Designed miniproteins, single chains, continued (3). Designs and how they scored, part 65

Each design is a single chain, and the fold is of that chain. pLDDT is the mean over its residues in the fold that is shown.

## One batch from the design tools (miniprotein)

Design m10389
Fold by ESMFold2-Fast:
Parts: C-alpha cells; sequence; structure tokens
Structure m10389 (fold): chain A 80 residues (1-80)
C-alpha cells in the first residue's frame, strides 16, 4: 500500500538522519512524499525536507519520528 511505502521510506530517513546522512534522508523523505495521498502528510513531509536542507537535523528528526508514528497508527487501523 501507499502508506506501507511511506512508512518504509520514513524509517530509512530516520536512520539516515541519525547517522548524519542528510542527503540520503532527503531522498527518502521525497520518496515518502511521492507515495503520499494525504495533503496534510505531504505538507508535513515538505516541512521535514526543508528542515533537513537547512541543517536543522534535530528538528527534522523529531518531525519525521512524529510523522512515522501517525502513519504506523493509521496502518494499524487498516489491518485491524
Amino acid sequence: SHLEKVAEHLRKAIEALRKGNVEEAIEHLEKAREHSEDPRLQSALEEAIELAREGNVERALALVEGILKDVEEKLKKLKE
């Protein structure tokens, strides 16, 4: 599903941000945005990309972790 691909790319982005691989993280966030159909999710991902590009890695990481939590909660409801 689109949300499962979003979650996959968000997990990879979090791993990249934690390692300081900002460019790799941005690539994964852009792929998550490509698979997003929710305008609010797309806006949140765009903000995370901007924070990462500005070097605000700590804020980008916190936002991406929050987005992943929301996506995982939605995926849980779809499977139950």
Scores: mean pLDDT 86

Design m10391
Fold by ESMFold2-Fast:
Structure m10391 (fold): chain A 73 residues (1-73)
Amino acid sequence: SDELRGSILLFRAMALLVEADLLIKHGTEEQKKKAQEVKKLAREAIEAVRAGDLERAEELVDKAVELEQEMLK
């Protein structure tokens, strides 16, 4: 359901915010810059969920995850 999908996306976006904040505190200068972008995408994903735009929220979460994976190489 859209309600369940929205709740899952919101939870994932909130987890990405926490992970980004940890990388900002403990990462390299390059990781800190990329973590700021992850944080922006996660915040935009939360706003998209609130607006009921679950497709946009999913795209934003996926993009944030992709950036985070690149930082952990």
Scores: mean pLDDT 86

Design m10392
Fold by ESMFold2-Fast:
Structure m10392 (fold): chain A 58 residues (1-58)
Amino acid sequence: MEDEVGKALLDAAQAELRGENPEEARKSAIETLKKHLGLDEETAERAVRTVVQHLRDR
């Protein structure tokens, strides 16, 4: 992914799969979405949760 948002979402999904600091990775992705897309915290959290679940469910 070329943008920081895509990378942060992928990193959060990978952290959950590995079981390594998944909460910290999610917080980082939420902050990235807030900064780059101007989303509020609730919207960013829902977006991160939805995308991470989609990426991990295979």
Scores: mean pLDDT 74

Design m10393
Fold by ESMFold2-Fast:
Structure m10393 (fold): chain A 81 residues (1-81)
Amino acid sequence: MKEEIEKEAREALDRANRVATEADQAHLQGKHPEGFGVAAEAGVASISLAVALVTGDPQGAKRAIERAREAIERAEKVLKE
């Protein structure tokens, strides 16, 4: 179970990093004024994932991953519009 949680956290972190890069590019191009806020949400998600990987609490880790995925999904939606 811990190995599965770590894999899910790493996959979510990779998605967050991609979203942050896309948001930064969009912001620099002036296409999404809200892109900076979206990038900040992805950053918070990355911190939550890092905490989840360190704490060793499976339930806390799952909640952190869920919150991170929600933030990433919101960011992906904004950037694709």
Scores: mean pLDDT 70

Design m10394
Fold by ESMFold2-Fast:
Structure m10394 (fold): chain A 53 residues (1-53)
Amino acid sequence: SPALERGVEALVAQDYDAAIAAFEEALKIDPSNEVARRLLETARAQRAYAEAA
């Protein structure tokens, strides 16, 4: 999925806002996508950690 790839690239670049938006888009296309759901949780956790640090 192009949205999943975009999200992973953003996550690697530490652009957590872009990663979250991309994974949310992937879940709108396929709500049963377990990989997108787990990556979204990871991106949200990483953003919260980065904002707190």
Scores: mean pLDDT 83

Design m10395
Fold by ESMFold2-Fast:
Structure m10395 (fold): chain A 74 residues (1-74)
Amino acid sequence: SIEEEIEKTLEEVRELLEKAYEAEKAGDHETADKLEREALQVVFDLIDRLDDEEVAERLLKETQKISEEIRKKF
């Protein structure tokens, strides 16, 4: 289902962004940048596949929330 794809995508985004933040804290900016790009690519790939503006907006907002949550945790 679309909901399962969204949930799976957001789970992958969270994992990638957490790894990116850990790399940033360790001073590995190259790895952090690479992981951030991978997280965005996962989001944009799903947006392209579903071709739904409402889902795209939701994915981008949820990705921003995940990013904010991770930054606040650390």
Scores: mean pLDDT 84

Design m10396
Fold by ESMFold2-Fast:
Structure m10396 (fold): chain A 62 residues (1-62)
Amino acid sequence: SEELRRALEELVERAEKLAAMVKAANPDAKYEIEVVDEETVVLKVEYNGKLYEETAHARDYI
C-alpha cells in the first residue's frame, strides 16, 4: 500500500540520519542498515565497544 511504502521510506531515512549522527560523533563507528523486506528495517551501530540495534516494522506505523 502507499501508506506502508511511505512508512518504510521514512524508517530508512530515520535510520540513515541516526547512523550519520553517531558516525559524526565518532568516526570509528561502524554501522549497517538492512532492509530485510518491504516492511522491515534493521539498524546496527557499533562504537566504543557498544552495540546499538533497532528493528522497525512499517506496519506498526500505518
Scores: mean pLDDT 76

Design m10397
Fold by ESMFold2-Fast:
Structure m10397 (fold): chain A 85 residues (1-85)
Amino acid sequence: HMSREELDEEVKRALIIMGAAVLLNIARQEGREDLATKLERAIDAISAGNYEEAAKLLNEVAKETEGTDDARLAQLMAKIAEELA
């Protein structure tokens, strides 16, 4: 059985990958190539354990989508990435 801390980190990692993947799908559907590129880089950063870079990219996505539900999801994902950094 994983320790509580290890389980929390794995759950947080899974959540930010899933959230970033949802945002990536939305960006691609809307033709937002700029956002899609940042989200692909964020997913790569998460997979590499580079949570500082992931948080930075997700905060940039949140800023560029300000006033939308997508911005709220991006902000939440950035917050979780900051907690893992």
Scores: mean pLDDT 83

Design m10398
Fold by ESMFold2-Fast:
Structure m10398 (fold): chain A 59 residues (1-59)
Amino acid sequence: GPKAKGEKLRKKGEELAKKGRELMKQGKITKGIGLVLRGIGYRLDAALILKEPLSEAEV
């Protein structure tokens, strides 16, 4: 259902943002920024599906 999809996107967004930050620490700045931005996008999609505000999340 929609809640399951929202939870999956939330978790995927958090994972991508974390991987992006790790890439930036490795000197792969452009790729890292790209993953962080994609993670933010998934977090926003998750909030829309779950109908929950993003107050403390990475946006």
Scores: mean pLDDT 75

Design m10399
Fold by ESMFold2-Fast:
Structure m10399 (fold): chain A 78 residues (1-78)
Amino acid sequence: MTPEEREAARVAVDLLREAGLEGIDRSTLVKQVAERTGVSEETAERVIDQLVADGLVEERKIGDKTYLRLAVDVREAA
């Protein structure tokens, strides 16, 4: 990852940690990561997709929305 993508990943994990078990809907998380780091929404989506692929983030579909939350193992990491 580029330095900006690594920062986006860190911000995404921090936001998901704050949200806890409720999680954050995908579009809101993408926007918040982009706003906080200055990366594009497309870059934020790619970073989030990589976190899901790595098993660090869990996806849940509720109706027409996708919610994201940290996997249990990552939430325990100091």
Scores: mean pLDDT 78

Design m10400
Fold by ESMFold2-Fast:
Structure m10400 (fold): chain A 94 residues (1-94)
Amino acid sequence: SLREEYRREVSRAVGYVLAGIGAEEDGDLAAAVAYYEAAVGHLQRARRLLDQLIEEARRRGDQKAVEEYTQQREDLDREIERLRERRAELRRRL
């Protein structure tokens, strides 16, 4: 289902963020950049799935689900921006 695919993409992104943090702590900035790039990719896929979930909820008249998914999309967009900024900062240190 779209919800299962969405949750899987978010879970993969979280795993990569944690791996990136670990790489930074170890001083492996190149690995950290690669992990954050992978995390952004999974979050972008999750965002596309979330747009589909919003459309389905809207078609059903499920206003609560529309509001919840819209908030999740805003949270995803902020996380993508934060990871892109962190990646750019780390690239300057390479």
Scores: mean pLDDT 91

Design m10401
Fold by ESMFold2-Fast:
Structure m10401 (fold): chain A 88 residues (1-88)
Amino acid sequence: KDAVEVELERLSERMIRWDSETMSGELARVQMLVSVLDESRADEFKEWTREQHIEVQASEDKEAVRRNVVERVTKYVLELYEEAKTKQ
């Protein structure tokens, strides 16, 4: 496996354990990975993750919203990684 694929697997495992307090730090790490895979999407991803964090904090059910954010982030990064692989 290449290093990016290994990091994506580890990130997926860590995201299952994200709580509403640690999520912002983990999203910052994902933002760095996004900038490596496709720099043109890094700023958009940064703004999107800021909005997701605000949504989680404002929610009556923080854990349910956090779980949805984890699913969205995982899907986004996997799709971006597959796009990056086809352009090599």
Scores: mean pLDDT 69

Design m10402
Fold by ESMFold2-Fast:
Structure m10402 (fold): chain A 59 residues (1-59)
Amino acid sequence: MFEQALKELEKNIEENKEDKFKLEILAGVADILAAVAELLGDEESARRARELAERAREL
């Protein structure tokens, strides 16, 4: 279900590594995607989205 959204999110994080403001926004988007995946029972997508949120915050 979330494969395309996760790929686009990862691409945007990679393309915006030097823009801290955009990375903060992308981390928020990743958190929302994780919450939606969790609600739908897609634990794998929720886990991947949380990993992307952490990556965006640590860059």
Scores: mean pLDDT 82

Design m10403
Fold by ESMFold2-Fast:
Structure m10403 (fold): chain A 71 residues (1-71)
Amino acid sequence: STEEEVERLIEELRRLAEEARAAGDLGTASAAMKAVEDIEELRKQGASDEELLRLARKALEEIRRRMAEVR
């Protein structure tokens, strides 16, 4: 379901935050955790699962892009 996919992407963002932190990329780690917080806040405000999924996918793409730029 869309709801389960949103939860999966939130878990992936948290995993990438830990990976970035372990690599010493504190800026990317902070950005990933902020994305999780923003998605959770929007969920609390009644955003649709479809909107949350779109935002989670966009955040994941941005975090992966930032991690690639460090190389």
Scores: mean pLDDT 84

Design m10404
Fold by ESMFold2-Fast:
Structure m10404 (fold): chain A 57 residues (1-57)
Amino acid sequence: GDAELLALLGATLEALKAGNKEEAIEYIKKLLEEMDRNGVDSPEAREGAEKTLELLK
């Protein structure tokens, strides 16, 4: 649900804040998977997550 998506977003931001790029990448991947699983109809949020993932690679 939305709570899981918010938790993953928070975890991603904390990993980025800590400078842990690899951990942030894994959390973003999980965020995208949860968006797919929950049928999240938010193209902007998905695009933002995918764009952030590409910037971290």
Scores: mean pLDDT 75

Design m10405
Fold by ESMFold2-Fast:
Structure m10405 (fold): chain A 92 residues (1-92)
Amino acid sequence: SPVDEAIELLDRARRQIARRFALSPEQQALLEELVETVKELLRRGASVEEIRARLTELVEEMIAKFPELRAALEGFLQHAVAQWEAMQRALA
């Protein structure tokens, strides 16, 4: 399903960021929590707007704690939203 595909893309992006930036266990745990929150919204059929708002809040919270990850997390947010918007358009 498109939701399952979106979930797979989020998991791949999370793994790539963790490897590329050599995330600490604390950083990995927070990123996993962020990704699981977004997966739950996707499974509930949340709108692009709701997903974007919640993901933005979680990303900004993580950036506030780990400013060195700003570029990586902003890139993740932009990519995740763009993928979800593309999937919603394909389903319309």
Scores: mean pLDDT 78

Design m10406
Fold by ESMFold2-Fast:
Structure m10406 (fold): chain A 93 residues (1-93)
Amino acid sequence: VSKEVLELESRVALLTMEAHLSKKIAEKALEEGDLEKAKEEIERLRRIAEELRRLAEEARKLGDEELAKLAEERAREIEEKVKELEKKLKELE
């Protein structure tokens, strides 16, 4: 495994962990009526999904199709969660 692939794997893992934390914070913020905090975390999730999409493209350029698919799947899951959280946010506004 190349150093470049290992660095991408590490970045995908870290972003996945950050997304998990942001999802939990956003859900709790919505439950507590902290709409501003919920908006901040939803925006953070959008940025994480965009970065994962970029890392997927980098993985493909390095020939790591499995890592590319993993990063795309993680981005898709985050994008779906963003839509769910945005719907809940609109219901509370």
Scores: mean pLDDT 87

Design m10407
Fold by ESMFold2-Fast:
Structure m10407 (fold): chain A 90 residues (1-90)
Amino acid sequence: MEELKNEFEKARKEVDEALDRGIQLLEQENPEFAEAVRNAYRTDPRAAADLLRSLAEKSSRGEELQNIADTVRSLADKAEELEKKIKELE
């Protein structure tokens, strides 16, 4: 149980770190886009990843932003699966 909770917290932290990096890159080009991604993240990390991927197509750093978006989606999926396993054990 506790090990799964630690894995879940780690996945959430890695999502935060990846999104923060993507936001910092967007902020250098357009602060309004960075703010939009922050607002999306407050609802769902997947929504933030989807927005980041969309904005990547308009960015000179599109490849790096797309890689970050894919990483966030993968980590968010992992976190959801870990949360589901934790609930099944409770």
Scores: mean pLDDT 80

Design m10408
Fold by ESMFold2-Fast:
Structure m10408 (fold): chain A 67 residues (1-67)
Amino acid sequence: GAAEAGAGAAAAPGLAGRRAGGYDLSKHVSNPEAAELARKAALARTEAEAGEYVRKAADLSQGSTWR
């Protein structure tokens, strides 16, 4: 069969993705609590819960950093 290209390509993830994408995942694994929160975020069934865990992990990993 012949394959045809369709129109309507999806751009980069919206602001929701940026909230987590802008945060370095490697930073959260430094702390045991942050690592556990990140693990719960991955296991979360809803984005709302996942977002909460990601925020907490990011907060714990914040400390002293240059933006």
Scores: mean pLDDT 58

Design m10409
Fold by ESMFold2-Fast:
Structure m10409 (fold): chain A 102 residues (1-102)
Amino acid sequence: HMAPAKIEVELENKDGSVKKYTLEFKPDMTPEEVAEKIAELAKKNNATKMRIRITGELTDEDIARFVRALVEALEKYGKLTRLDVRRLSPDEVELEAEIELK
């Protein structure tokens, strides 16, 4: 049915170092679970900036739910100062976020 979504996360910390992670959005996972994992990675890496690319057959409702969950998860760890969401193609969405941790 719906193909699993691939999630590529690029985290940049205050000193400009970059770490990249690849996650999968499996059909049995909720957007909230994926968002929490991303927020945990951001906190672990003291990330101040992140870029998330999602590749998969996601509806606008799925994207909206994921964005809401991500904002809620990130706000538990810090202040979200910027969030940009862009659909690059029918199967590709990019998010850029800036956060102040603590």
Scores: mean pLDDT 79

Design m10410
Fold by ESMFold2-Fast:
Structure m10410 (fold): chain A 56 residues (1-56)
Amino acid sequence: EKEEKEKEKQKKLSELVDSGELTEMFEKLQEEAEKEGLDRKTFEERLKKELEEKIK
């Protein structure tokens, strides 16, 4: 079932991309990154963490 969970995560991610929710999340995080002056790498890491939390 762990493998199935990973597949579900990918499906959720695809849905987020398709629905534009990922774009909205990206924009919000980008605003915060610009506000704090975060590096692209740090911004990407934060985005990944938040995305993982949302699709878990």
Scores: mean pLDDT 72

Design m10411
Fold by ESMFold2-Fast:
Structure m10411 (fold): chain A 65 residues (1-65)
Amino acid sequence: SAERAARFDEILALAAEGSRAAAEGDYDTALRLYEQARELAVSLGYTTLAAELDAKIAELRAQKA
């Protein structure tokens, strides 16, 4: 559906913004954006994408520490 496609695009946009923030050293913003993307993925049943986002969040938290 159009709604499902729009939400998927939103997840990808949030993840892309998170990656940009991480590249700029803004780990707090990157973590927030990845967590928002992960929440949307979970709510929509994109379990594989949610797992990939969990891995990115874990790696980012390790870099932030």
Scores: mean pLDDT 84

Design m10412
Fold by ESMFold2-Fast:
Structure m10412 (fold): chain A 102 residues (1-102)
Amino acid sequence: PVIRPITVTQRVIGAIIRAIGYEIEGDYEGAIKEVEEARRFALEAGDLASAGLALAALGEIYKKMGDYEKAAEYYREAAELFEKAGDLERAERYRKKAEELA
């Protein structure tokens, strides 16, 4: 248990930071697992913007792995969630990233 409650966004950002640690060690499976858990948590909490952040991070991980097709798919999903959340700036950013890979 956490003594001080943290936001869904803070939990997702924490998972992304841990995933970067896994990536530095070459453990992409560990990185993906951290971010997928955060995505699930954000969706269960109804936080579409934070779920979009997790999907964007998955896109970046798959791009680093050379899986451009999966990276583009995750970026598109992230853009859709950001748009639904009203974050049009991030939606446009990740839509553009997806088009660059497809």
Scores: mean pLDDT 84

Design m10413
Fold by ESMFold2-Fast:
Structure m10413 (fold): chain A 73 residues (1-73)
Amino acid sequence: GDGEKGAELAEKAAAYAAAGDYESAARFAQQIADVSGTEEGKKLAEEAAKAARAGDGEKAMQYAAQSSIANAK
């Protein structure tokens, strides 16, 4: 389902952030925003993308996870 796809994208964003590939991390976080069914999930995914672009992998992962939780309803 859509929640499973969101979780997959969040895992990919986290993996790229952990590897230091912040461009790919931001790209996957933006994809979560683009497929978000909720305004809350979309905003959280956009914050994840901003954190990734800033090189903050921890915040990027936290926001991506929160976005996936918001979109799972």
Scores: mean pLDDT 75

Design m10414
Fold by ESMFold2-Fast:
Structure m10414 (fold): chain A 70 residues (1-70)
Amino acid sequence: SELEEKIKKVEEEIEELVKEEKRVVEELKKDKSEEKLKELMEIGVRILKAAVELTVLKKELEKEKKKELE
């Protein structure tokens, strides 16, 4: 399924973004900089956008599966 492949790609993107977020958080604990804080906030926004996209894709997949069964 094309939707299942898209879901997998977005899930992988979120996993990488979460990994990057953890790296920036650890760096921020050692050296508090406004630039690192802005980087952390930007990563957070990207995770939120990807999570919204994932939710939409999962809802579309459920609709498609329901249509095939009915």
Scores: mean pLDDT 82

Design m10415
Fold by ESMFold2-Fast:
Formats: C-alpha cells, sequence, structure tokens
Structure m10415 (fold): chain A 57 residues (1-57)
C-alpha cells in the first residue's frame, strides 16, 4: 500500500468518526489499515476529538 493510499484511508476514517460512526467501528478500520500498511497506528480521544498517530513499524 502506498503512503498516499494510507493517508487517504486515515482521512476517511477520521471523517467517519466526526459523522458519528461508533468508536468501535473506527478502531476496527484503523486496525485493518495498520495491518495492510505496516504502519503503527494509535488513536486517542482528547476533549472529544480523535488524535491519530501513524509511524513506521
Amino acid sequence: MSREEANARLVKIAKAYMDGAPLEEVRRRLAELERESGLRITLDVVDGLPVIRAAPA
């Protein structure tokens, strides 16, 4: 998977959360992206906002 594809998926997942998708669904999608991209992805919720961190494994 390219860096551009991984970034596009991260943006879509973040937007889904902002649109009211359950946090469980968001976490599931992030775990799938982590597996496919080889990136380490963490999700924290700070003051109701998702903070997503992605780093090379």
Scores: mean pLDDT 74

Design m10416
Fold by ESMFold2-Fast:
Structure m10416 (fold): chain A 61 residues (1-61)
Amino acid sequence: SSAVVSALLSLPPYHAAGLILSELTDPEASEETKERVRRIFEEHLRDRLPAELAARIEALL
């Protein structure tokens, strides 16, 4: 719902997945940021990513 969502949707799927994995695995990332990233993945990226990458992100939710 922000410039971040638009940017992620404009990236190649592998690059978008990399950014999502980076945020979800970052111990310094706030819970608010992680919740936003989970929402973006669930609503916009889950069905667009290769099954392997989607499964890796799903394991971190």
Scores: mean pLDDT 76

Design m10417
Fold by ESMFold2-Fast:
Structure m10417 (fold): chain A 73 residues (1-73)
Amino acid sequence: SLARARLEALEATLRALDEIVAERVGVAPATVRKARADPAALDELLRKAGLSDEAIAAVRELLAELEALRAAL
């Protein structure tokens, strides 16, 4: 289904983002993934990685879409 394909694409994109952010900040990718449960912690990690406020907002939108798709599937 399109929803399943979108879920897989979002998971792959966010996994790649976790690796990039982890490398820039000097933490494990698992630490970035764990921070997704805490919006304040995630925001701080993304800022330390050098993301703009606009990029951080885009990441939050992708995470919201991912959780909505997981809840619907």
Scores: mean pLDDT 84

Design m10418
Fold by ESMFold2-Fast:
Structure m10418 (fold): chain A 56 residues (1-56)
Amino acid sequence: MTEEELRAVLGALAGALVGSGLPSDAERLAQLREIARQAEGDIERGLALFREWLAG
């Protein structure tokens, strides 16, 4: 997908996770919230953090 679409997808996903918050452990929610916040300010950094979070 394009950078613009990727940003929109990450923003929507981050917004849903931060806003609605799926019932998970607090640490997972806190990390997702941090990634979402940073992705809103910096696409490249947000994407890198999200990738690392997914990888472990």
Scores: mean pLDDT 59

Design m10419
Fold by ESMFold2-Fast:
Structure m10419 (fold): chain A 86 residues (1-86)
Amino acid sequence: MTLVLVYRNVTPEQKEEIRKEAEELRKKGYKVKVEEEGDTVTITIENVSVELAIGHVLRAIGLGLDGYEVKIEIKGDEVRIEIDLK
């Protein structure tokens, strides 16, 4: 399956942490694409396990409970998680 993580209103420090997360996933053998557009960072991860996708969904739910704006969409073989970090 494909996991898409979209972070909005990202600070420079948060961009470094997101880039570090992407490199850790690449180190584990995942095919990871990172796209930066202003203060938005999109990470696309191909061939993810269900366990990795569920872990990211649970993290996103936790951020939503902490007051961040979170959107989770599941369409076919894609899980898209959007997080507003303002």
Scores: mean pLDDT 83

Design m10420
Fold by ESMFold2-Fast:
Structure m10420 (fold): chain A 59 residues (1-59)
Amino acid sequence: REALVARLRRESAMVRVELSRRELSLATQRRLAALLDEIAATTDPAKRYELAQEINELL
């Protein structure tokens, strides 16, 4: 359980770092920040995985 949460956070953090290296619009950056916040707020692991995949695809 904790390992899965740590993995999701690591993957999300890596996506954030990658986005910082790219010149993305503020709108795109805000959208990804909102998705990361939603991942942190959700208690449903399936929902977290879906959101993480959406973030990864958006990158």
Scores: mean pLDDT 68

Design m10421
Fold by ESMFold2-Fast:
Structure m10421 (fold): chain A 87 residues (1-87)
Amino acid sequence: DDLEKAKELLKEAEEALKAGDLEKAKKKLEEALELVVKVLKEKGKELEAEILEGMVLLTLAVGKAVGDEKFGLELALKLLKKEIENL
Protein backbone atom coordinates (compact mmCIF):
# COMPACT_ATOMS: atom_id res chain seq x y z
CA ASP A 1 0.00 0.00 0.00
CA ASP A 2 1.72 3.16 -1.30
CA LEU A 3 -0.30 5.43 1.01
CA GLU A 4 0.65 3.45 4.16
CA LYS A 5 4.30 3.44 3.03
CA ALA A 6 4.12 7.23 2.50
CA LYS A 7 2.76 7.64 6.08
CA GLU A 8 5.64 5.51 7.44
CA LEU A 9 8.19 7.59 5.49
CA LEU A 10 6.67 10.84 6.83
CA LYS A 11 6.96 9.48 10.40
CA GLU A 12 10.63 8.64 9.71
CA ALA A 13 11.13 12.16 8.30
CA GLU A 14 9.60 13.68 11.48
CA GLU A 15 11.87 11.55 13.70
CA ALA A 16 14.95 12.53 11.67
CA LEU A 17 13.94 16.22 11.84
CA LYS A 18 13.54 16.03 15.64
CA ALA A 19 17.00 14.41 15.84
CA GLY A 20 18.50 17.25 13.75
CA ASP A 21 19.29 14.96 10.80
CA LEU A 22 18.15 17.31 8.04
CA GLU A 23 19.61 15.16 5.21
CA LYS A 24 17.74 12.05 6.38
CA ALA A 25 14.55 14.09 6.93
CA LYS A 26 14.79 15.49 3.37
CA LYS A 27 15.43 12.03 1.84
CA LYS A 28 12.47 10.44 3.66
CA LEU A 29 10.22 13.42 2.82
CA GLU A 30 11.15 13.21 -0.89
CA GLU A 31 10.46 9.44 -0.90
CA ALA A 32 7.04 10.08 0.71
CA LEU A 33 6.29 12.85 -1.83
CA GLU A 34 7.03 10.46 -4.73
CA LEU A 35 4.52 7.93 -3.36
CA VAL A 36 1.79 10.55 -2.67
CA VAL A 37 2.22 12.00 -6.20
CA LYS A 38 1.91 8.44 -7.59
CA VAL A 39 -1.31 7.80 -5.59
CA LEU A 40 -2.85 11.12 -6.72
CA LYS A 41 -2.07 10.36 -10.39
CA GLU A 42 -3.56 6.84 -10.05
CA LYS A 43 -6.75 8.50 -8.72
CA GLY A 44 -6.90 10.82 -11.77
CA LYS A 45 -5.79 13.87 -9.71
CA GLU A 46 -2.94 14.84 -12.03
CA LEU A 47 -3.26 18.61 -11.46
CA GLU A 48 -3.33 18.15 -7.67
CA ALA A 49 -0.24 15.90 -7.95
CA GLU A 50 1.66 18.57 -9.95
CA ILE A 51 0.62 21.37 -7.55
CA LEU A 52 1.64 19.34 -4.47
CA GLU A 53 5.02 18.36 -5.98
CA GLY A 54 5.72 21.97 -7.02
CA MET A 55 4.68 23.40 -3.64
CA VAL A 56 6.79 20.91 -1.64
CA LEU A 57 9.88 21.31 -3.84
CA LEU A 58 9.55 25.13 -3.86
CA THR A 59 9.11 25.15 -0.05
CA LEU A 60 12.30 23.10 0.40
CA ALA A 61 14.23 25.29 -2.07
CA VAL A 62 13.08 28.56 -0.40
CA GLY A 63 13.95 27.22 3.08
CA LYS A 64 17.47 26.39 1.91
CA ALA A 65 17.87 29.72 0.05
CA VAL A 66 16.92 31.81 3.13
CA GLY A 67 19.16 29.70 5.42
CA ASP A 68 16.29 27.99 7.29
CA GLU A 69 16.28 24.47 5.84
CA LYS A 70 14.64 23.12 9.02
CA PHE A 71 11.65 25.49 8.58
CA GLY A 72 11.36 24.44 4.92
CA LEU A 73 11.31 20.76 5.93
CA GLU A 74 8.71 21.38 8.69
CA LEU A 75 6.40 23.25 6.28
CA ALA A 76 6.85 20.65 3.49
CA LEU A 77 6.02 17.90 6.01
CA LYS A 78 2.81 19.73 7.00
CA LEU A 79 1.82 20.09 3.32
CA LEU A 80 2.27 16.34 2.68
CA LYS A 81 0.39 15.35 5.88
CA LYS A 82 -2.54 17.60 4.91
CA GLU A 83 -2.70 16.04 1.43
CA ILE A 84 -2.64 12.48 2.85
CA GLU A 85 -5.59 13.37 5.18
CA ASN A 86 -7.58 14.31 2.04
CA LEU A 87 -6.90 10.89 0.42
Scores: mean pLDDT 86

Design m10422
Fold by ESMFold2-Fast:
Structure m10422 (fold): chain A 96 residues (1-96)
Amino acid sequence: MTPEQARADAEAAIEGAIKSAEDALKYVKQGNKREAYIKLIAAAIQGSAAIFFRPELEEKVREAMKKLFEAGDALDQGNYDEAIKLLEEAIKILRE
């Protein structure tokens, strides 16, 4: 792939991960645990794709993915307030 294509694909993947994390946040606030998990998984997959296209993003994306996985654990425990905070932190990291 060209450097321009890799950058564009990575940017699209990061934007997709942000949107999926924002959708997960919305579903957590609605108490919809199932849809929140689906969106968390989508965000993690899109983040992994961004690293594939631009390996230099690995540190930032892995920090965000750690927060996404911690949010998933909080959801599993029924701790929605913690899940909200962790999702907001993941979104902030992805936007930096």
Scores: mean pLDDT 86

Design m10423
Fold by ESMFold2-Fast:
Structure m10423 (fold): chain A 64 residues (1-64)
Amino acid sequence: SMEEKLKEAIEKAEQVARELVSRGETPEDVLKKAREIAEKLGLTPEEIDIVVRHALEVYRALRA
């Protein structure tokens, strides 16, 4: 389902955000990678924004 694809994209993007934090990468790198993950899964622009926000929230929490 589309809901399953969104959940998968969020989980993958959050995992990538954790990896990028561990490597000292920037929020812009997280945004770029999260967007790429969502686009490859064929998500809508609104869903892409959700995936990006989840990844950036993980980044923010780990860098706080």
Scores: mean pLDDT 85

Design m10424
Fold by ESMFold2-Fast:
Structure m10424 (fold): chain A 63 residues (1-63)
Amino acid sequence: MPSLEEVRRRLEEKLEELGRLLERLREAEDRGAPQSEIDRLLAEIDRVVEELVRLERLLRELE
């Protein structure tokens, strides 16, 4: 049951999750982590970004 307020809260939560993933990616790159670990982090980032785009579209439709 996505209310406008629930969608906004989900958007904020996903933005925080994206920020944490970007920090993990930077730390992994700085320490020379295996490419498989970097690829996994990039895949997770892509997934969160797609969810953010969908939530932003939903938010626009509900306003």
Scores: mean pLDDT 82

Design m10425
Fold by ESMFold2-Fast:
Formats: sequence, structure tokens, C-alpha cells
Structure m10425 (fold): chain A 80 residues (1-80)
Amino acid sequence: AGAGTAASPEEAFAMALITALNQGYSVEEAAKIARRVALAAGMPQEKVDEWAKEVIGMTPEEARAWAASRLTPEQAAALA
């Protein structure tokens, strides 16, 4: 409940990233939002920083695919 509906910090990052991209945020801003959500969900800062850096170099389509690969097919479809 405390970090949202994601079961893990990794899912929280991926869900927040796709949600922000769907709202029209840039990949850079979406990664920043996902970073904050993942930290709140208990992901270590080092891992969050690595994931954010990896995503920032991507196109919006690549970032969505990257995040979708870390979600269930049902979660990815619901956010697409």
C-alpha cells in the first residue's frame, strides 16, 4: 500500500515509467519520476540510479519496451 500497487520496487519503477510516458513526459522526466517511486518502494539508490541512467539514453518506445519486460504481460498491456 505505501508505495502504490506494485508488488516490488522493480515493478514500481517500471509502472511509474510507463505511466509518466503515457502522460506525455519525456523519457528523462519519466525516469526521474520512476526513480522517486522506486526509492519510496524500497529500491536501493545505487540500483535506481543505474536503471534511470540506462533508460535516459532510450527513445520513448525503447523505454516502454524496457519497462514492459519487467512487468507481467497483463500489467504491460493495461499501461500501453
Scores: mean pLDDT 77

Design m10426
Fold by ESMFold2-Fast:
Structure m10426 (fold): chain A 65 residues (1-65)
Amino acid sequence: ASYEDIAFELQKAGYAAGVDKEKNSLWVSGKNIDLELIREIAKSHGYTATITEVKPGLYEVKLEK
């Protein structure tokens, strides 16, 4: 699925990332998270990303077409 492909690209960029199946979203964790990179990767897959910091260093990424 496209969500898992985006998570894999974020992992290749050096972030801990995965799919949250219960929330139908991605999670991203790390120091110095580049929010622009997350948006660019999502856009490359045809999505607009809405990014929310749910706790320090942990982000929820909602994807919309």
Scores: mean pLDDT 83

